# Designed miniproteins, single chains, continued (2), part 56

Each design is a single chain, and the fold is of that chain. pLDDT is the mean over its residues in the fold that is shown.

## One batch from the design tools (miniprotein)

Design m5930
Fold by ESMFold2-Fast:
Structure m5930 (fold): chain A 94 residues (1-94)
Amino acid sequence: AEEARKKEAAKEEARMQRQIRAAPMREHPLLLTEHNFKLLAKGWEDENRELEAQERKELIEFAKKNAENPSAKGVIETARAELKRQEMELEALR
């Protein structure tokens, strides 16, 4: 159906925008701020089930490298909580 194709295109666009939001933080650690991480977390909340565990692990490692920056502490905890929640959901489905 045409509606199904439009929904799929919207998902692809949202997925691309999420990657664009994440890319600057990964490539430019100096741009890593609490505000930018809140935007990334919002994207994760909206598309939580589409985000792979590997991406969450990479974000946690990226945040750990910036752990000396106090603004990164909340991001590390949020990423850990989301990864744990995903693992709990997978365990509940078993």
Scores: mean pLDDT 55

Design m5931
Fold by ESMFold2-Fast:
Structure m5931 (fold): chain A 60 residues (1-60)
Amino acid sequence: SVEDQLIQAEVLLGLFEIALSTTEMLYKRGSMSKEDVEAEQKLVEEIRKEVEELKKKVKE
């Protein structure tokens, strides 16, 4: 269902936010590039957009 997809998307958002935080920490330590951080930021933004679109579908 759309509601189940929303729950899954929200869980994925949480996981991507943890991944971004980890990548930012590793970047500060010199183990990851700025490009790696930007790639993770893009993934977080993409899943946030998916969550908002799914929220619209649940309300409609």
Scores: mean pLDDT 84

Design m5932
Fold by ESMFold2-Fast:
Structure m5932 (fold): chain A 78 residues (1-78)
Amino acid sequence: SGVIEEIKKHIEELVKDLLEQGRPDIAERIKKLGKQMIDAIERIQSGTANFPHRPSDKELKETSLKILNGFRDMLLSL
């Protein structure tokens, strides 16, 4: 879906920026989190996970990007 492709692009951009900053350790953590988030979204979209409120594609994208950015910023602040 379009939302998964947009999240993948964002992960790739974060990973690239982190590698350019000399932080492959954080890049690897972002890749792992991103994979888990994509797997969870695919489960929601395929109906294999029961969700009481089905998030919209916009909500999934906004929330995913916020979590990824926040996790990156937290790790960079350590």
Scores: mean pLDDT 83

Design m5933
Fold by ESMFold2-Fast:
Structure m5933 (fold): chain A 93 residues (1-93)
Amino acid sequence: AKELAEEAIKAAEEGRLDEAEKLAEEAAEAVRENPSKEGVEALIRAAETFARKGRRDVATRLLGTAEEAARQLGPEAFEELKPLLSAAGKAVK
């Protein structure tokens, strides 16, 4: 999950947006199947990158998956990730 999200960020920063969207979707799927703090953090960073590149729809979808995965990790992990999710949510809007 983390590796795919990092590859998506790199592709987006390089302007390869179609490739980046595909990698981001694969990262989101991997995080859904096996939630982890590292995976959620990587999806949040990817969402912020897509928001900066004007891909708000992709950013919103990634944040939704990240929030869902963070909730599945339990209350302690969710509280730790909540500030990152909130900051990214403001960047997307």
Scores: mean pLDDT 82

Design m5934
Fold by ESMFold2-Fast:
Structure m5934 (fold): chain A 77 residues (1-77)
Amino acid sequence: SKLEELKKKMKEIAERFLKVYSKLSPEKQEELLKYAKEKEEELRKWAEANPDASILERAELALKVLEEILKKAEELL
């Protein structure tokens, strides 16, 4: 299913994120965590504004947010 494909992609991104994160300096880790918190807050506000959003729509947006966080992590290397 689309949902299972999204979950697989999210798992792959999470594994990549942990590898990148472990290579960052403490200062860069702090910068990345601040960025991630801002992205999580944006996702939370979107969810509150869209209470009728499907599980699939929520998963697709969550994946996009994770991809943006991973991109930031890789840029900090």
Scores: mean pLDDT 87

Design m5935
Fold by ESMFold2-Fast:
Structure m5935 (fold): chain A 78 residues (1-78)
Amino acid sequence: SMAEARAITAEIERAFKNADPETKEKILKLAEKGQQALDEGKLEEAVQYFVEMLNVLGLPDVAKKVEEMIKKKIEEAK
């Protein structure tokens, strides 16, 4: 649902804002790798980097949920 997507986004943004500088640096490096994978059309690899970013932020439950939602959308697109 749209409300659920907004809640997840707000939680991720709050976690990033409150993260230690070292954690933020790790997230930025993973984001760079994820963007490179997207630019190369490697969607599954990009999703894996995004999941790793959420785990580094201390949101493993959110990471699992987001991974499942993205996989479902990829399947629905075929």
Scores: mean pLDDT 79

Design m5936
Fold by ESMFold2-Fast:
Structure m5936 (fold): chain A 100 residues (1-100)
Amino acid sequence: RRAELEALLARYKAQNAAMTPAELHARSARALRGESKDDALLELVRVMQDLGVPLDEQLEYLERALALPTAQDVLSLAFELLITSAVDSALAKEKELKEL
């Protein structure tokens, strides 16, 4: 089970790394329209990678996302992670500025 999730995660990461900015934009647009759950899963993996989410947590989110019925549900999970990270970054920035 874990090995299967790790293989899938590695495959999605490789797909994201191979894509041009234009291809990434086109895929994001398709995912936002709810046309493909697979495109939404690739977006979730990219968000987790960009945010530096630990491997164990990436596997948990991927497993959870695979169980979700729609592309919109997967994107909602990705947006939740992105918003949470943005808030954490803002709080860290506030602390840094206070030290100046």
Scores: mean pLDDT 75

Design m5937
Fold by ESMFold2-Fast:
Structure m5937 (fold): chain A 106 residues (1-106)
Amino acid sequence: LKAKLQKVIDAAQATADAVRRARERGLISDIDAGVYELEMSVIITSSRTMLKNNKLPSEDDVKLHENMSKHYAALAEKSKDPELSAALRDLSQALADLAAAARAAL
């Protein structure tokens, strides 16, 4: 699980960077960039807390990560920026992999 949590942190950080570059290029609105920045901050903080506490995700956490994976996959498909699309797909996959590993540990 620690490796999967770290992958989620890394993917969320990469997504935040891609969001900043997309905003700089005028490919997303300031409002959309702000929403992404808040979401990435929450994912990073939550994942770091689980990593620090050696906490196994709960069944509710697994379901949340599965839903988030689907959400970011859908956003990647709608993104007009190839860099942001790729980062969102990597984040979706990292969340799915974390959920699968956590479900196997329950």
Scores: mean pLDDT 86

Design m5938
Fold by ESMFold2-Fast:
Structure m5938 (fold): chain A 119 residues (1-119)
Amino acid sequence: SDLENLKKFVEELNKIQETSPSDEEAKEKIVELLKKRGYPEEEAKKLADRILEVHNRTGLKLGQAFVSVEVAEQLRRIGDAIQRLIDVRDDPEKKKEEEERLKKLAEEETKKLKELEKK
């Protein structure tokens, strides 16, 4: 199952942390693990770098850092939207423009979901 595959991957990442004396060695092992799971080499390297960056900044285990990276795009998108609202708080016209952009984005996603439900 997808959940069992994810659980196994998280456990393997934590094992890499326990057995790797350096970030360079950990990165090599993460890249090989990702390649074994079907990631192209360049994508595996980029993802490994992001996992290690989160690990080093937060102190989270590599498996938790991976989960953080997977949700980071959604959280970053939400954070960016909130920041834009903050940045335009003192400009009522720009605030309305940003609110309209967010409303259009929400409507587009809702349309995609409705099209999937009709099939």
Scores: mean pLDDT 73

Design m5939
Fold by ESMFold2-Fast:
Structure m5939 (fold): chain A 64 residues (1-64)
Amino acid sequence: SSVDVAVELYLELMKVIEESDVPDEEKRKLMDQLNAEVEARLSAGDLEGLKKVVEETIEKIKEL
């Protein structure tokens, strides 16, 4: 359940990044940073932290 929610949020974030007006190089950097955070949070079993990171990243992209 919580894992499914995290995966759904991650996929939505990927879509937001792809549809943004941010240059491809910046999108790549955002994806690399996000993947590192996702790996760290999953390894720690911190699904709430993962959700927070995804939500904060979506908000940052929307503000760009």
Scores: mean pLDDT 73

Design m5940
Fold by ESMFold2-Fast:
Structure m5940 (fold): chain A 78 residues (1-78)
Amino acid sequence: MRLRVTGSVPADRAGAVAPLLEQLAAKYGGRILELRVRPDGSFEAVIEVPEDKADEFAAELEKAIRAMGGSARVERIP
């Protein structure tokens, strides 16, 4: 299952986004297909995860980004 992730964190936390996404993708048996993080803390990613893990991955990611003072949206894509 492919997921589009869009979000933002405070600019001083931009450098934490890629390691977080890599750690969560690995935890759920997924992989990052595309990743862009901007200096202002905005980011976009396409991540492939197993179908049965997609909802758990999305929930944990949204919680982790919120803990960093940010927000994220996760959408299933074809």
Scores: mean pLDDT 87

Design m5941
Fold by ESMFold2-Fast:
Structure m5941 (fold): chain A 77 residues (1-77)
Amino acid sequence: AGVDAFNKGDYDTAIESFKKILSKNPNDAEAWFALGFSYLLSGRKKEGCEAFRQALRLKPGYAAARTWAILAGCLDP
């Protein structure tokens, strides 16, 4: 469901899907990254940055989350 919504540009559905996953497993770094990316694509940069910080806190070596956080202006390059 979340992947299909993401591919169709239905970011609100993707955001709700990842929030539901995180309500059951708040230590899912991949779900935090996906939530952050969904927020960015919907124009919600501040919420996206916060989600990327959570992903990096859980998995500091998460290259994709770090790259997107830098590109989004959440972290210095």
Scores: mean pLDDT 77

Design m5942
Fold by ESMFold2-Fast:
Structure m5942 (fold): chain A 100 residues (1-100)
Amino acid sequence: SPIEEIKKLIEKIKELLEEMLKTTDEKEAGELAKEIHLLLVEIENIAKENKIPKDEYIEFLEEIKAAIEEAYKKSTNEYVKKLLKDLLEEVEERIEEVKK
């Protein structure tokens, strides 16, 4: 199911966010953020190819946004916060594009 596939990718994003919170290595944090970006691209491709309704896709993006916001609040590392802010802006832009 495309919906089940997207849900698994969202769980993977949540796991990567937890790894970003545990790392003290800026290079590793950057690589984790890049992996999250690629998962966001994969979710968009699945949603478009399988004609997932816009409202349902927005709900998935809002769940991801909430997870990133929680990671941002928990982070005490300024570099990790910067990467999380960039990811948050990306998700917000994706939500805005879908609403057009």
Scores: mean pLDDT 90

Design m5943
Fold by ESMFold2-Fast:
Structure m5943 (fold): chain A 65 residues (1-65)
Amino acid sequence: SLPLFTDEERELIKADPELQARVEELSRKAFEADLTLTKEERHQVYQELIEEARRILDEVRARKA
């Protein structure tokens, strides 16, 4: 589960294959970073992942309006 999304926002993501794919890719990149990167390298990657999560959240919220 994604702590940044409400149940309604999660349903909107599931209804949109593009948003669902972006969320799945975000989760995959986070998991891969945890397995392969040092703590310092993970910090930089996580900043990029947070920015993508923000973009996804903004788009979901625009659709909810």
Scores: mean pLDDT 74

Design m5944
Fold by ESMFold2-Fast:
Structure m5944 (fold): chain A 95 residues (1-95)
Amino acid sequence: SAENIKRLNEVADKIIAELEKRGDLDLAKEVEKIKDLTIKDPKKTKELGIEYARKYAETGDLRDRRLSLSAYALVYALEGKTDAMEAHLKEFLES
């Protein structure tokens, strides 16, 4: 829906702005790609979120954790699952 796409854009913009503020320009660009993927194919974004979570569990790389949390927040925004979206966005901001 248009409302869910608007919510997705607002969440993506918050994540991108935070990454840019941190100087993580490569991650910001990756989140822009994940945003586009979520609009086109949210199932693939969910699979990508699971893959980044798996990589984080294996390596402890916080970049993978941030990308996993971003992917899940964007999928939940598109699905209208606002509580789950806010929880993942909060964990991202605290990461």
Scores: mean pLDDT 90

Design m5945
Fold by ESMFold2-Fast:
Structure m5945 (fold): chain A 72 residues (1-72)
Amino acid sequence: SNLITQANNLLKQADDLEKKAMDEARKLSTEASRNPEKAGELHAQAAKLMKEAQEQRDKLRTEANNLISQAN
């Protein structure tokens, strides 16, 4: 079914998006360790990035689950 293929592609996109966001958040945390005066700002930026990525991940997973439910 084309719907199952589309759902699997969305799940892969969700996983790739989360991994990319985690890598970026990790870089910001490393930078915060090197710049204590900016640590609060960098940690807030990392938290915002992770929140936005989790919201997009959840949206993609919901869309994928809807497609799977439509596949008979």
Scores: mean pLDDT 88

Design m5946
Fold by ESMFold2-Fast:
Structure m5946 (fold): chain A 98 residues (1-98)
Amino acid sequence: SEEIKKFKKLLEELAEKYPSMRDLPPEEDTEALAKVPNPLSLNEILEMIDSGKITTLEEGKEKFYEMIENYLKLYPEGSPGRKIALEAKEEVEKLIKE
């Protein structure tokens, strides 16, 4: 659908704008990895769309919000990583509400 195409384009733009959201937690951060057993990044979600694992905007949104929730578990209040995750969430919500 046109919606999933727009969503994919937005995720590609977010991956360029926020390169930190493309990287998974480092392996030495065992506590972070324990909190996020199924790590997600913008590139992983884009690959799911390209492979056909995600075919609808609803499925894409669910994976994106799961990724945001993972970032909120990893990054404390006031951190740059948390701010970036919340800014990306706002950009996605703006597209979806239009």
Scores: mean pLDDT 76

Design m5947
Fold by ESMFold2-Fast:
Structure m5947 (fold): chain A 103 residues (1-103)
Amino acid sequence: SARREALLAAYEAAGQAAGEIEEAMKKAAKEYPEDKEILLEAARLLTEALRNALDRSRFEEAEEALKRAEELGKQASPKNQEIIEEGIEKARRAIELIREAHA
C-alpha cells in the first residue's frame, strides 16, 4: 500500500538523518571542544525528536525537542550554530516525511 511504502521511506529517512546528525555533531565536538556538551546534547535532542515522531507519532514532543535544540544552539559558537541549524533542518525534513506518511 502507498501508506506502507511512505512509512518505510520515512523510517529510512529518519535513520539516515539521525546518523548524519550524530556524526556531524561528534566531529564538531572534537574540533571545537568548548562546545562539546552543547553539540552532543543537541544531537541527543534531535535524535529524540526523530524517535518520538517515528515510533509513536508524538509530533508535539518531537517539536518540543526541536525547540530545545534551537535554544541550545544559540549558546554555541557561530560555526557550531550552523552545524546545529543544519541538524535541525535535517530532523524537521524527516519529521515532515513521517507526518505525511501518517496523514
Scores: mean pLDDT 84

Design m5948
Fold by ESMFold2-Fast:
Order: sequence, then C-alpha cells, then structure tokens
Structure m5948 (fold): chain A 93 residues (1-93)
Amino acid sequence: PPLAPAEPPSEAQIAALAAGLAELLANKDLRPERFHALLAEVLGLESVEELYSPDPEKLEEIRVKLLYLESDPAVAARIRQLLAARLQELEAA
C-alpha cells in the first residue's frame, strides 16, 4: 500500500483548488449559484464556504482531500471529469 505523505498540503493548495473552481464559475454560460451547489456536492462539502473555513478541523479534512488529489493524479482526473460532466448537464438544463 502507498505511504501517507509526511507533510499535509498548504493553505496555498486549498486556495489553488478554490481558484481553479472559481475560474469555472466565471464561465459566462453558467449561473454561479448552480455551480456552487454542484461543486459542494462533488467535493462532499455542505457548502463551498467550507473551503475558506477558519476551523482547523474542517481545514484539515479539506487538506486531506487535496492531498489525495496531489498524490493520486487519477483521483484528480476523476474530479475534473465529474465537474465537466455535471457542468454540461447544467448547461443543457
């Protein structure tokens, strides 16, 4: 089995994830509100606000998720694919 990384991802990595997602929200063909709900669901969060939570426990859970995205490119690819598929569904609706 793979070894867990010694160092957790930084706040910069959490910000990078949020920034990339915000770029998708800036897509002129989509309503931000719908995309926010989809995004939270895909990440398994109750709200996108959790990405910017000052609560250290919530931040640690998000860091662990980002760690999996960093360590497993297949997981990152799945997240991207899931976002793209749902994005298309929202545009079709």
Scores: mean pLDDT 54

Design m5949
Fold by ESMFold2-Fast:
Structure m5949 (fold): chain A 72 residues (1-72)
Amino acid sequence: MEVVVVAPATGDTTFSLSAAAVRRLHAAGPAVMEVVQAPVPTDAVVTVRDSEAEQATITAGGETRRLRLKAP
C-alpha cells in the first residue's frame, strides 16, 4: 500500500493525530497504516520530512519508528 501524507513541504513537519484523525486516514485508504511494520497507534504523532525524502517518523507511547512515504 502507498502512503500519502499531506504536509507543509518545508522542512520537518509534525502532526499530532487524534484517534479520530487516525481513523479518518485509515478510512480514506489504509495507506498510512499499511506502510508501518505495525498499525499506527491511535495517539500517534507523525513527523513528515520533505516529500522528496519519502520518509516520516512516528512517535507514540515514547517509541519512535521510521516509515516510508510515497511521494505525491
Scores: mean pLDDT 42

Design m5950
Fold by ESMFold2-Fast:
Formats: structure tokens, sequence, C-alpha cells
Structure m5950 (fold): chain A 61 residues (1-61)
């Protein structure tokens, strides 16, 4: 479900549900990774969070 994917992404990134939903709606996988790396999120966690947010974006369409 969207909620389970967002909850996992929150644990990985420390970002709010609202921020993660906005990212899922507006950003590509590559843009999400770049943004998370710019915030100091480790590469492996940024890649996993981007996978989760791409799935959220697909479920919202």
Amino acid sequence: SIEELIEEAQVLTGLSREELLEMAKTMSREEIIEYLLSLGVPEGLAERAAELLVEVGELLE
C-alpha cells in the first residue's frame, strides 16, 4: 500500500509524509536520488527510498 511504502521511506530518509508524497508526485527516480544525496542521505538509502517513491507515484496514477 502507499502508506507502507511511505512509512519505509520515512525511516530511510527522516523526511515527513507530506514531503515524500510531493516528491513521489513531482520527481523522477534520478531527481529523488540527487535530492536525497544533497540532504546527506547515504547513497544506498537514497536509492532504496527512490524505488519506494517511484512505486508510490505509480500507485497515485
Scores: mean pLDDT 86

Design m5951
Fold by ESMFold2-Fast:
Structure m5951 (fold): chain A 61 residues (1-61)
Amino acid sequence: SSRTLTVEVVLPADASEEEVQKAVDDALAQLRGVADVEVTGIEERVEDGKLIVSLTVRLTT
């Protein structure tokens, strides 16, 4: 079965591209440990001094 899920990664607003990439990779590694993961979207926003990275993923079990 497959389902779509949104995962949010929260970082300081001044996070570097390298820090963002590492946090995204770490989040995806956790999901890949339990399901097949396809990333279908990525969005970034800044809110209350934080960088919020929203990943839209499709999980297949």
Scores: mean pLDDT 83

Design m5952
Fold by ESMFold2-Fast:
Structure m5952 (fold): chain A 79 residues (1-79)
Amino acid sequence: SVFEEERKRYEPIKEKRLQEAVNELSKVKTLDELIKEAIRLTKKYDIRPQDLVDALLKAGIVTEEEARKIYEALVKELS
């Protein structure tokens, strides 16, 4: 279907941007700086806050508690 074909085209680009954002965030040393960079990258790459937080958790960059704090900050800043 057309929707499946479009998804196949755009999802790899979104996934690549998400991976690039996760890689940049892996270099940050403090949670406060991580939150600031996450806000910047979500705005720059048009990444969904939930997708970024899920990717950070899967990569082992943040704890579950840190992920909740990042998600809350992203939602408040992007609202």
Scores: mean pLDDT 76

Design m5953
Fold by ESMFold2-Fast:
Structure m5953 (fold): chain A 63 residues (1-63)
Amino acid sequence: TYQQFLDSVVEGSYEWGKLLGQQGISPEKVRESTYVGTLMMTGSETLAERAAEAAEKGAREGL
């Protein structure tokens, strides 16, 4: 379902953001790059925002 797909993207973005945070990359930069990348690939602002939020959260927790 769309919800299962969305949940998978959110989970993956969180884990990736956490890894980048552990490398010292700022949550702000992780959010920005995830938003732009997801928007370019999917064309969905909603998906880009959800992915960016998850990646930022992961990065903050990875620091």
Scores: mean pLDDT 83

Design m5954
Fold by ESMFold2-Fast:
Structure m5954 (fold): chain A 66 residues (1-66)
Amino acid sequence: SLDEIVQELVDKILNGEPVTKSELEEAAKKVGISVGELADLIAQRLKELGHEDLVPNVRAIAGLQN
């Protein structure tokens, strides 16, 4: 599900595991959303968990402006 994919990617980021643009693109494709939409959902979840400092890194991986 979308929620499971977002949670998996957030967990990787919080563990310091590398997340690539290709991984975000493949994950977004599986759930039928854009990479930008997936990046925004990951960013929102990071903010909710108190890790707003990591949001610029996620946006940069997705090729988005900060």
Scores: mean pLDDT 83

Design m5955
Fold by ESMFold2-Fast:
Structure m5955 (fold): chain A 74 residues (1-74)
Amino acid sequence: APLSDAEKQQMLQAASDAAQKRKDQIQQALQNGASKQQIADLARQVADDAASKLPPDLAEKLRQFADKEIEEFL
């Protein structure tokens, strides 16, 4: 089933919070000319941090979504 707007908002909030905690690390990687693989590894870490804050069902959906987005990016 597709995600509800409330579920999407919850996932986006968790992802935003996780990204904010790694903001300096992300900025340093970009300033140092990080490769697509290095950026993908950081995105995976952000997704794992975000998933840890969600209920198991939403965590699974977030991990699946992040995996697809990273695959498309690479």
Scores: mean pLDDT 80

Design m5956
Fold by ESMFold2-Fast:
Structure m5956 (fold): chain A 93 residues (1-93)
Amino acid sequence: SFELWEELRTAKERYEKIREEVKKGNDKAAQELIDAAETNLKNLETYDLPEEVKNMVIDRIIEDLKLVIKYSKNPDIQKRAEELLKKAEEFKK
């Protein structure tokens, strides 16, 4: 529906802003990307998704976690992102 398209567009724009904030060293924004990665990884374990959709989600998680690792100066955030990145990479096997 038109409403669903607007919701998806809004979510995309929100996450693009979060990624820009992560590049500025904003730890709250980095935590939001970690929380999204954890939720998406749990969904990959719970739901039988089409392979194409599964691969798109995994690639997005990996990219976002690498962004957090690169720009965060918080050791706890970096460690959590590294743990989740290892888990996400295992889904590619």
Scores: mean pLDDT 83

Design m5957
Fold by ESMFold2-Fast:
Structure m5957 (fold): chain A 87 residues (1-87)
Amino acid sequence: EEEKKKEVELELERIAERLGMSKATVESLPFEEKVKLVEEARREHRRRARENWEEIRARIDALAATLGLSEAQREDLLRREEEEIEA
């Protein structure tokens, strides 16, 4: 019970920051609505991250070709962006 509430509160802080919402606003919601909001926000973030990932990869590939980046440098950039999305 309390562990689940703590997890939701931590996720709400992160999601509120990403969505540009006030933490106080999301904290005013009933617990069931908070859980639903967290789950919906996670799905939306993952969907957008996935859609944007191919564009990011194409941009990095184009930059690497233009700037003459090494394979290691290109992979490092891709990994940083992937970690940002998966985090």
Scores: mean pLDDT 68

Design m5958
Fold by ESMFold2-Fast:
Structure m5958 (fold): chain A 68 residues (1-68)
Amino acid sequence: SKEEIKKKAKEIVERLEKEEQYEVLKAIHDYLEGKISEEELKKVLKEKAGLSDEEINALIEYLKLLLD
């Protein structure tokens, strides 16, 4: 559901903030501003933040909801 995706995405973002993953948080903002591709964002989330494929998919789905 949209509520479950939103909850999961918020938990991920909160963790990134607590871990001071500012490069990763910047990549999320750059994606929302159209400065980087979805592929580039997924790479940063996986390689820099160590997120699972499930967490990456949940976050990307949430971000796409924000762009609509």
Scores: mean pLDDT 84

Design m5959
Fold by ESMFold2-Fast:
Parts: C-alpha cells; sequence; structure tokens
Structure m5959 (fold): chain A 86 residues (1-86)
C-alpha cells in the first residue's frame, strides 16, 4: 500500500510540475524514514509539499483536485511509514 501511494503521488506530480520537486523530496523523505532515518526530515518534506500544493491550488484552481489527491496519497504513505516504525 505504501509503495502504491508513493507511485500515485509521483504520477500526479507529473500533471502539476510546480509541485514535482516537493513531491519527490517528500517521497525520498518517506523512503529514508523507512530506512531508519529521523522522522523529522520526512515530516518537514511533507509540510513543504502541502505548502507548495496549496499555493498552486490558490493560483490555479483547475489544479486543485490533482493537488488535493497528491496530498492525500503522500499523507497515506507517511502514515503507513510511521506505523511500520513502532
Amino acid sequence: ALEEHLAKALALAEKVPEVRPAAEAAARGIQDLLAGRDEIGALNAASELVRAALAVAERQPEKAADTAELRRHVSAALGEALRQLR
């Protein structure tokens, strides 16, 4: 499920190139988290993606649905990663 959420998020980032760098950073942060890296890095990358996605949605309302879907998939992947690090 986690890998599926990351794949869907990166595919959505292809439609919204303005958020692609932040989406790729969030995906790397989640993968690093699973490899035993500090979760603060992953949380910071996810927060940056939310900021970038909201800015795009405000400027380009036609992309709001894609940016919201992207945020949902990254949030689901992050939540799953945090559950695996018990």
Scores: mean pLDDT 79

Design m5960
Fold by ESMFold2-Fast:
Structure m5960 (fold): chain A 69 residues (1-69)
Amino acid sequence: SEAEKKVLEALKASDRPLTPRELSEITGLSIGTVMKALKALEKKGQVELVGAVDGATSFSENSLFMYAG
């Protein structure tokens, strides 16, 4: 989808992991739309969950994601 493409391009342009909130600010998409796109991209193996800003291991808006190839 267009949302998945925007999220993926933002992650590819970043030299560090990004949160869903940061991706929302970069892409102009709502945080809910970003999280839905991230879940789809993770299932496709295009992004990976690498941590969280609060140290949690569960998927959340505080999760940190990277482009995976």
Scores: mean pLDDT 78

Design m5961
Fold by ESMFold2-Fast:
Structure m5961 (fold): chain A 71 residues (1-71)
Amino acid sequence: ARLYLMLAEREIEEAEKAIKEGDLEGARRSLEGAQTLIEMAEQLGADPERVRRLRERLREVEEKVEKLEKE
């Protein structure tokens, strides 16, 4: 469970890097990976507080991508 949250955090970091590089497709791919990993962690009974914090960070990065796509 905790390992999946660590992997999700890494995917979110890769998405943030992709955004800085203008790679919105790469950012979306990394965010999809992070979402899947968070869902798997939830199914395995990961700490709800850690899940909540990662989902919040995921949402923030998703909002950044969505705003850039509307441009």
Scores: mean pLDDT 81

Design m5962
Fold by ESMFold2-Fast:
Order: sequence, then C-alpha cells, then structure tokens
Structure m5962 (fold): chain A 71 residues (1-71)
Amino acid sequence: RDQVLGQFTKLAQQVVDAIDQGNLQQAEQYKQQAYDFLDQAVKDGKLSEEEKQGMKQALDQLYQDQVQRQK
C-alpha cells in the first residue's frame, strides 16, 4: 500500500508542477494517469473503491485550487 500512496503522490506532484509551468494540457494528462493508476490499483486489490474515490476527489480539488491560483 505504501507503493500505491507513493506513486499517487508522485503523479499528483506532476499535475501541480505542470499547472505551475502553465502547461494545462500536460496537467490534464498527468491527472488522467493518476486516475488510471488508481483504477488499476483497485482492480489489483491494492486499494478500496472508497479510497480511490477519496483520492480522486482530493486530486480534483488540488487541480482546481492550483489552476485558480494560476489564472
């Protein structure tokens, strides 16, 4: 589970970094990669559906907050 959290944190950081660079297209790609990673983690039994939903919501909130600060 530490590997799942570590990988998700790296993907979330890539989203933030892309937004900070003004590259919203790249940020959307990293966000999608994070979503796909979470979906796969649930499918592999490494994460619960509830944990996936919480992590997706947290990433969505982080994305919105970061984009708002750039605009």
Scores: mean pLDDT 80

Design m5963
Fold by ESMFold2-Fast:
Structure m5963 (fold): chain A 81 residues (1-81)
Amino acid sequence: SEEIKKKIEEAKQKLEEVKEEAQKESEEATKRMREKVEEYRDNPEKVIKAVGEGMRVLGDQVDKVVAAEIEYKKLVEQLLK
């Protein structure tokens, strides 16, 4: 139906928005991690902390995209039955 098509399109747009935001956050986290590693080059503890923080942000963004993909698939399956 027209209503089902509209709901799927809206859900697809929401998924793409989550993916775009996750990409942006991942790029910023990577840049920040690289800058901090260079800044703290002679301090191993600060380097390890900077890498750990960056990796955590990257992991969080992967989790967000996976969750959004799962929710999108569930919605499409429910609508199409």
Scores: mean pLDDT 86

Design m5964
Fold by ESMFold2-Fast:
Structure m5964 (fold): chain A 65 residues (1-65)
Amino acid sequence: MVTRESAARIRLIGLAIENGEAEVKVEDGVLVITDKSKDEALRKALREEAERISKETGMKIEIVD
């Protein structure tokens, strides 16, 4: 379920990807997110959104530096 908070996190993540601060790749059914930033707000948004998507889809999500 998408809430206002989830929508805000998705927007923040999208901007980070456009700015080259994050990368997203699907490997063997796993969604791998590379966080190149040192921004704790972005890292928190990535963790919270990954938790939500994993619960809704059953997909494994990994966040790496």
Scores: mean pLDDT 75

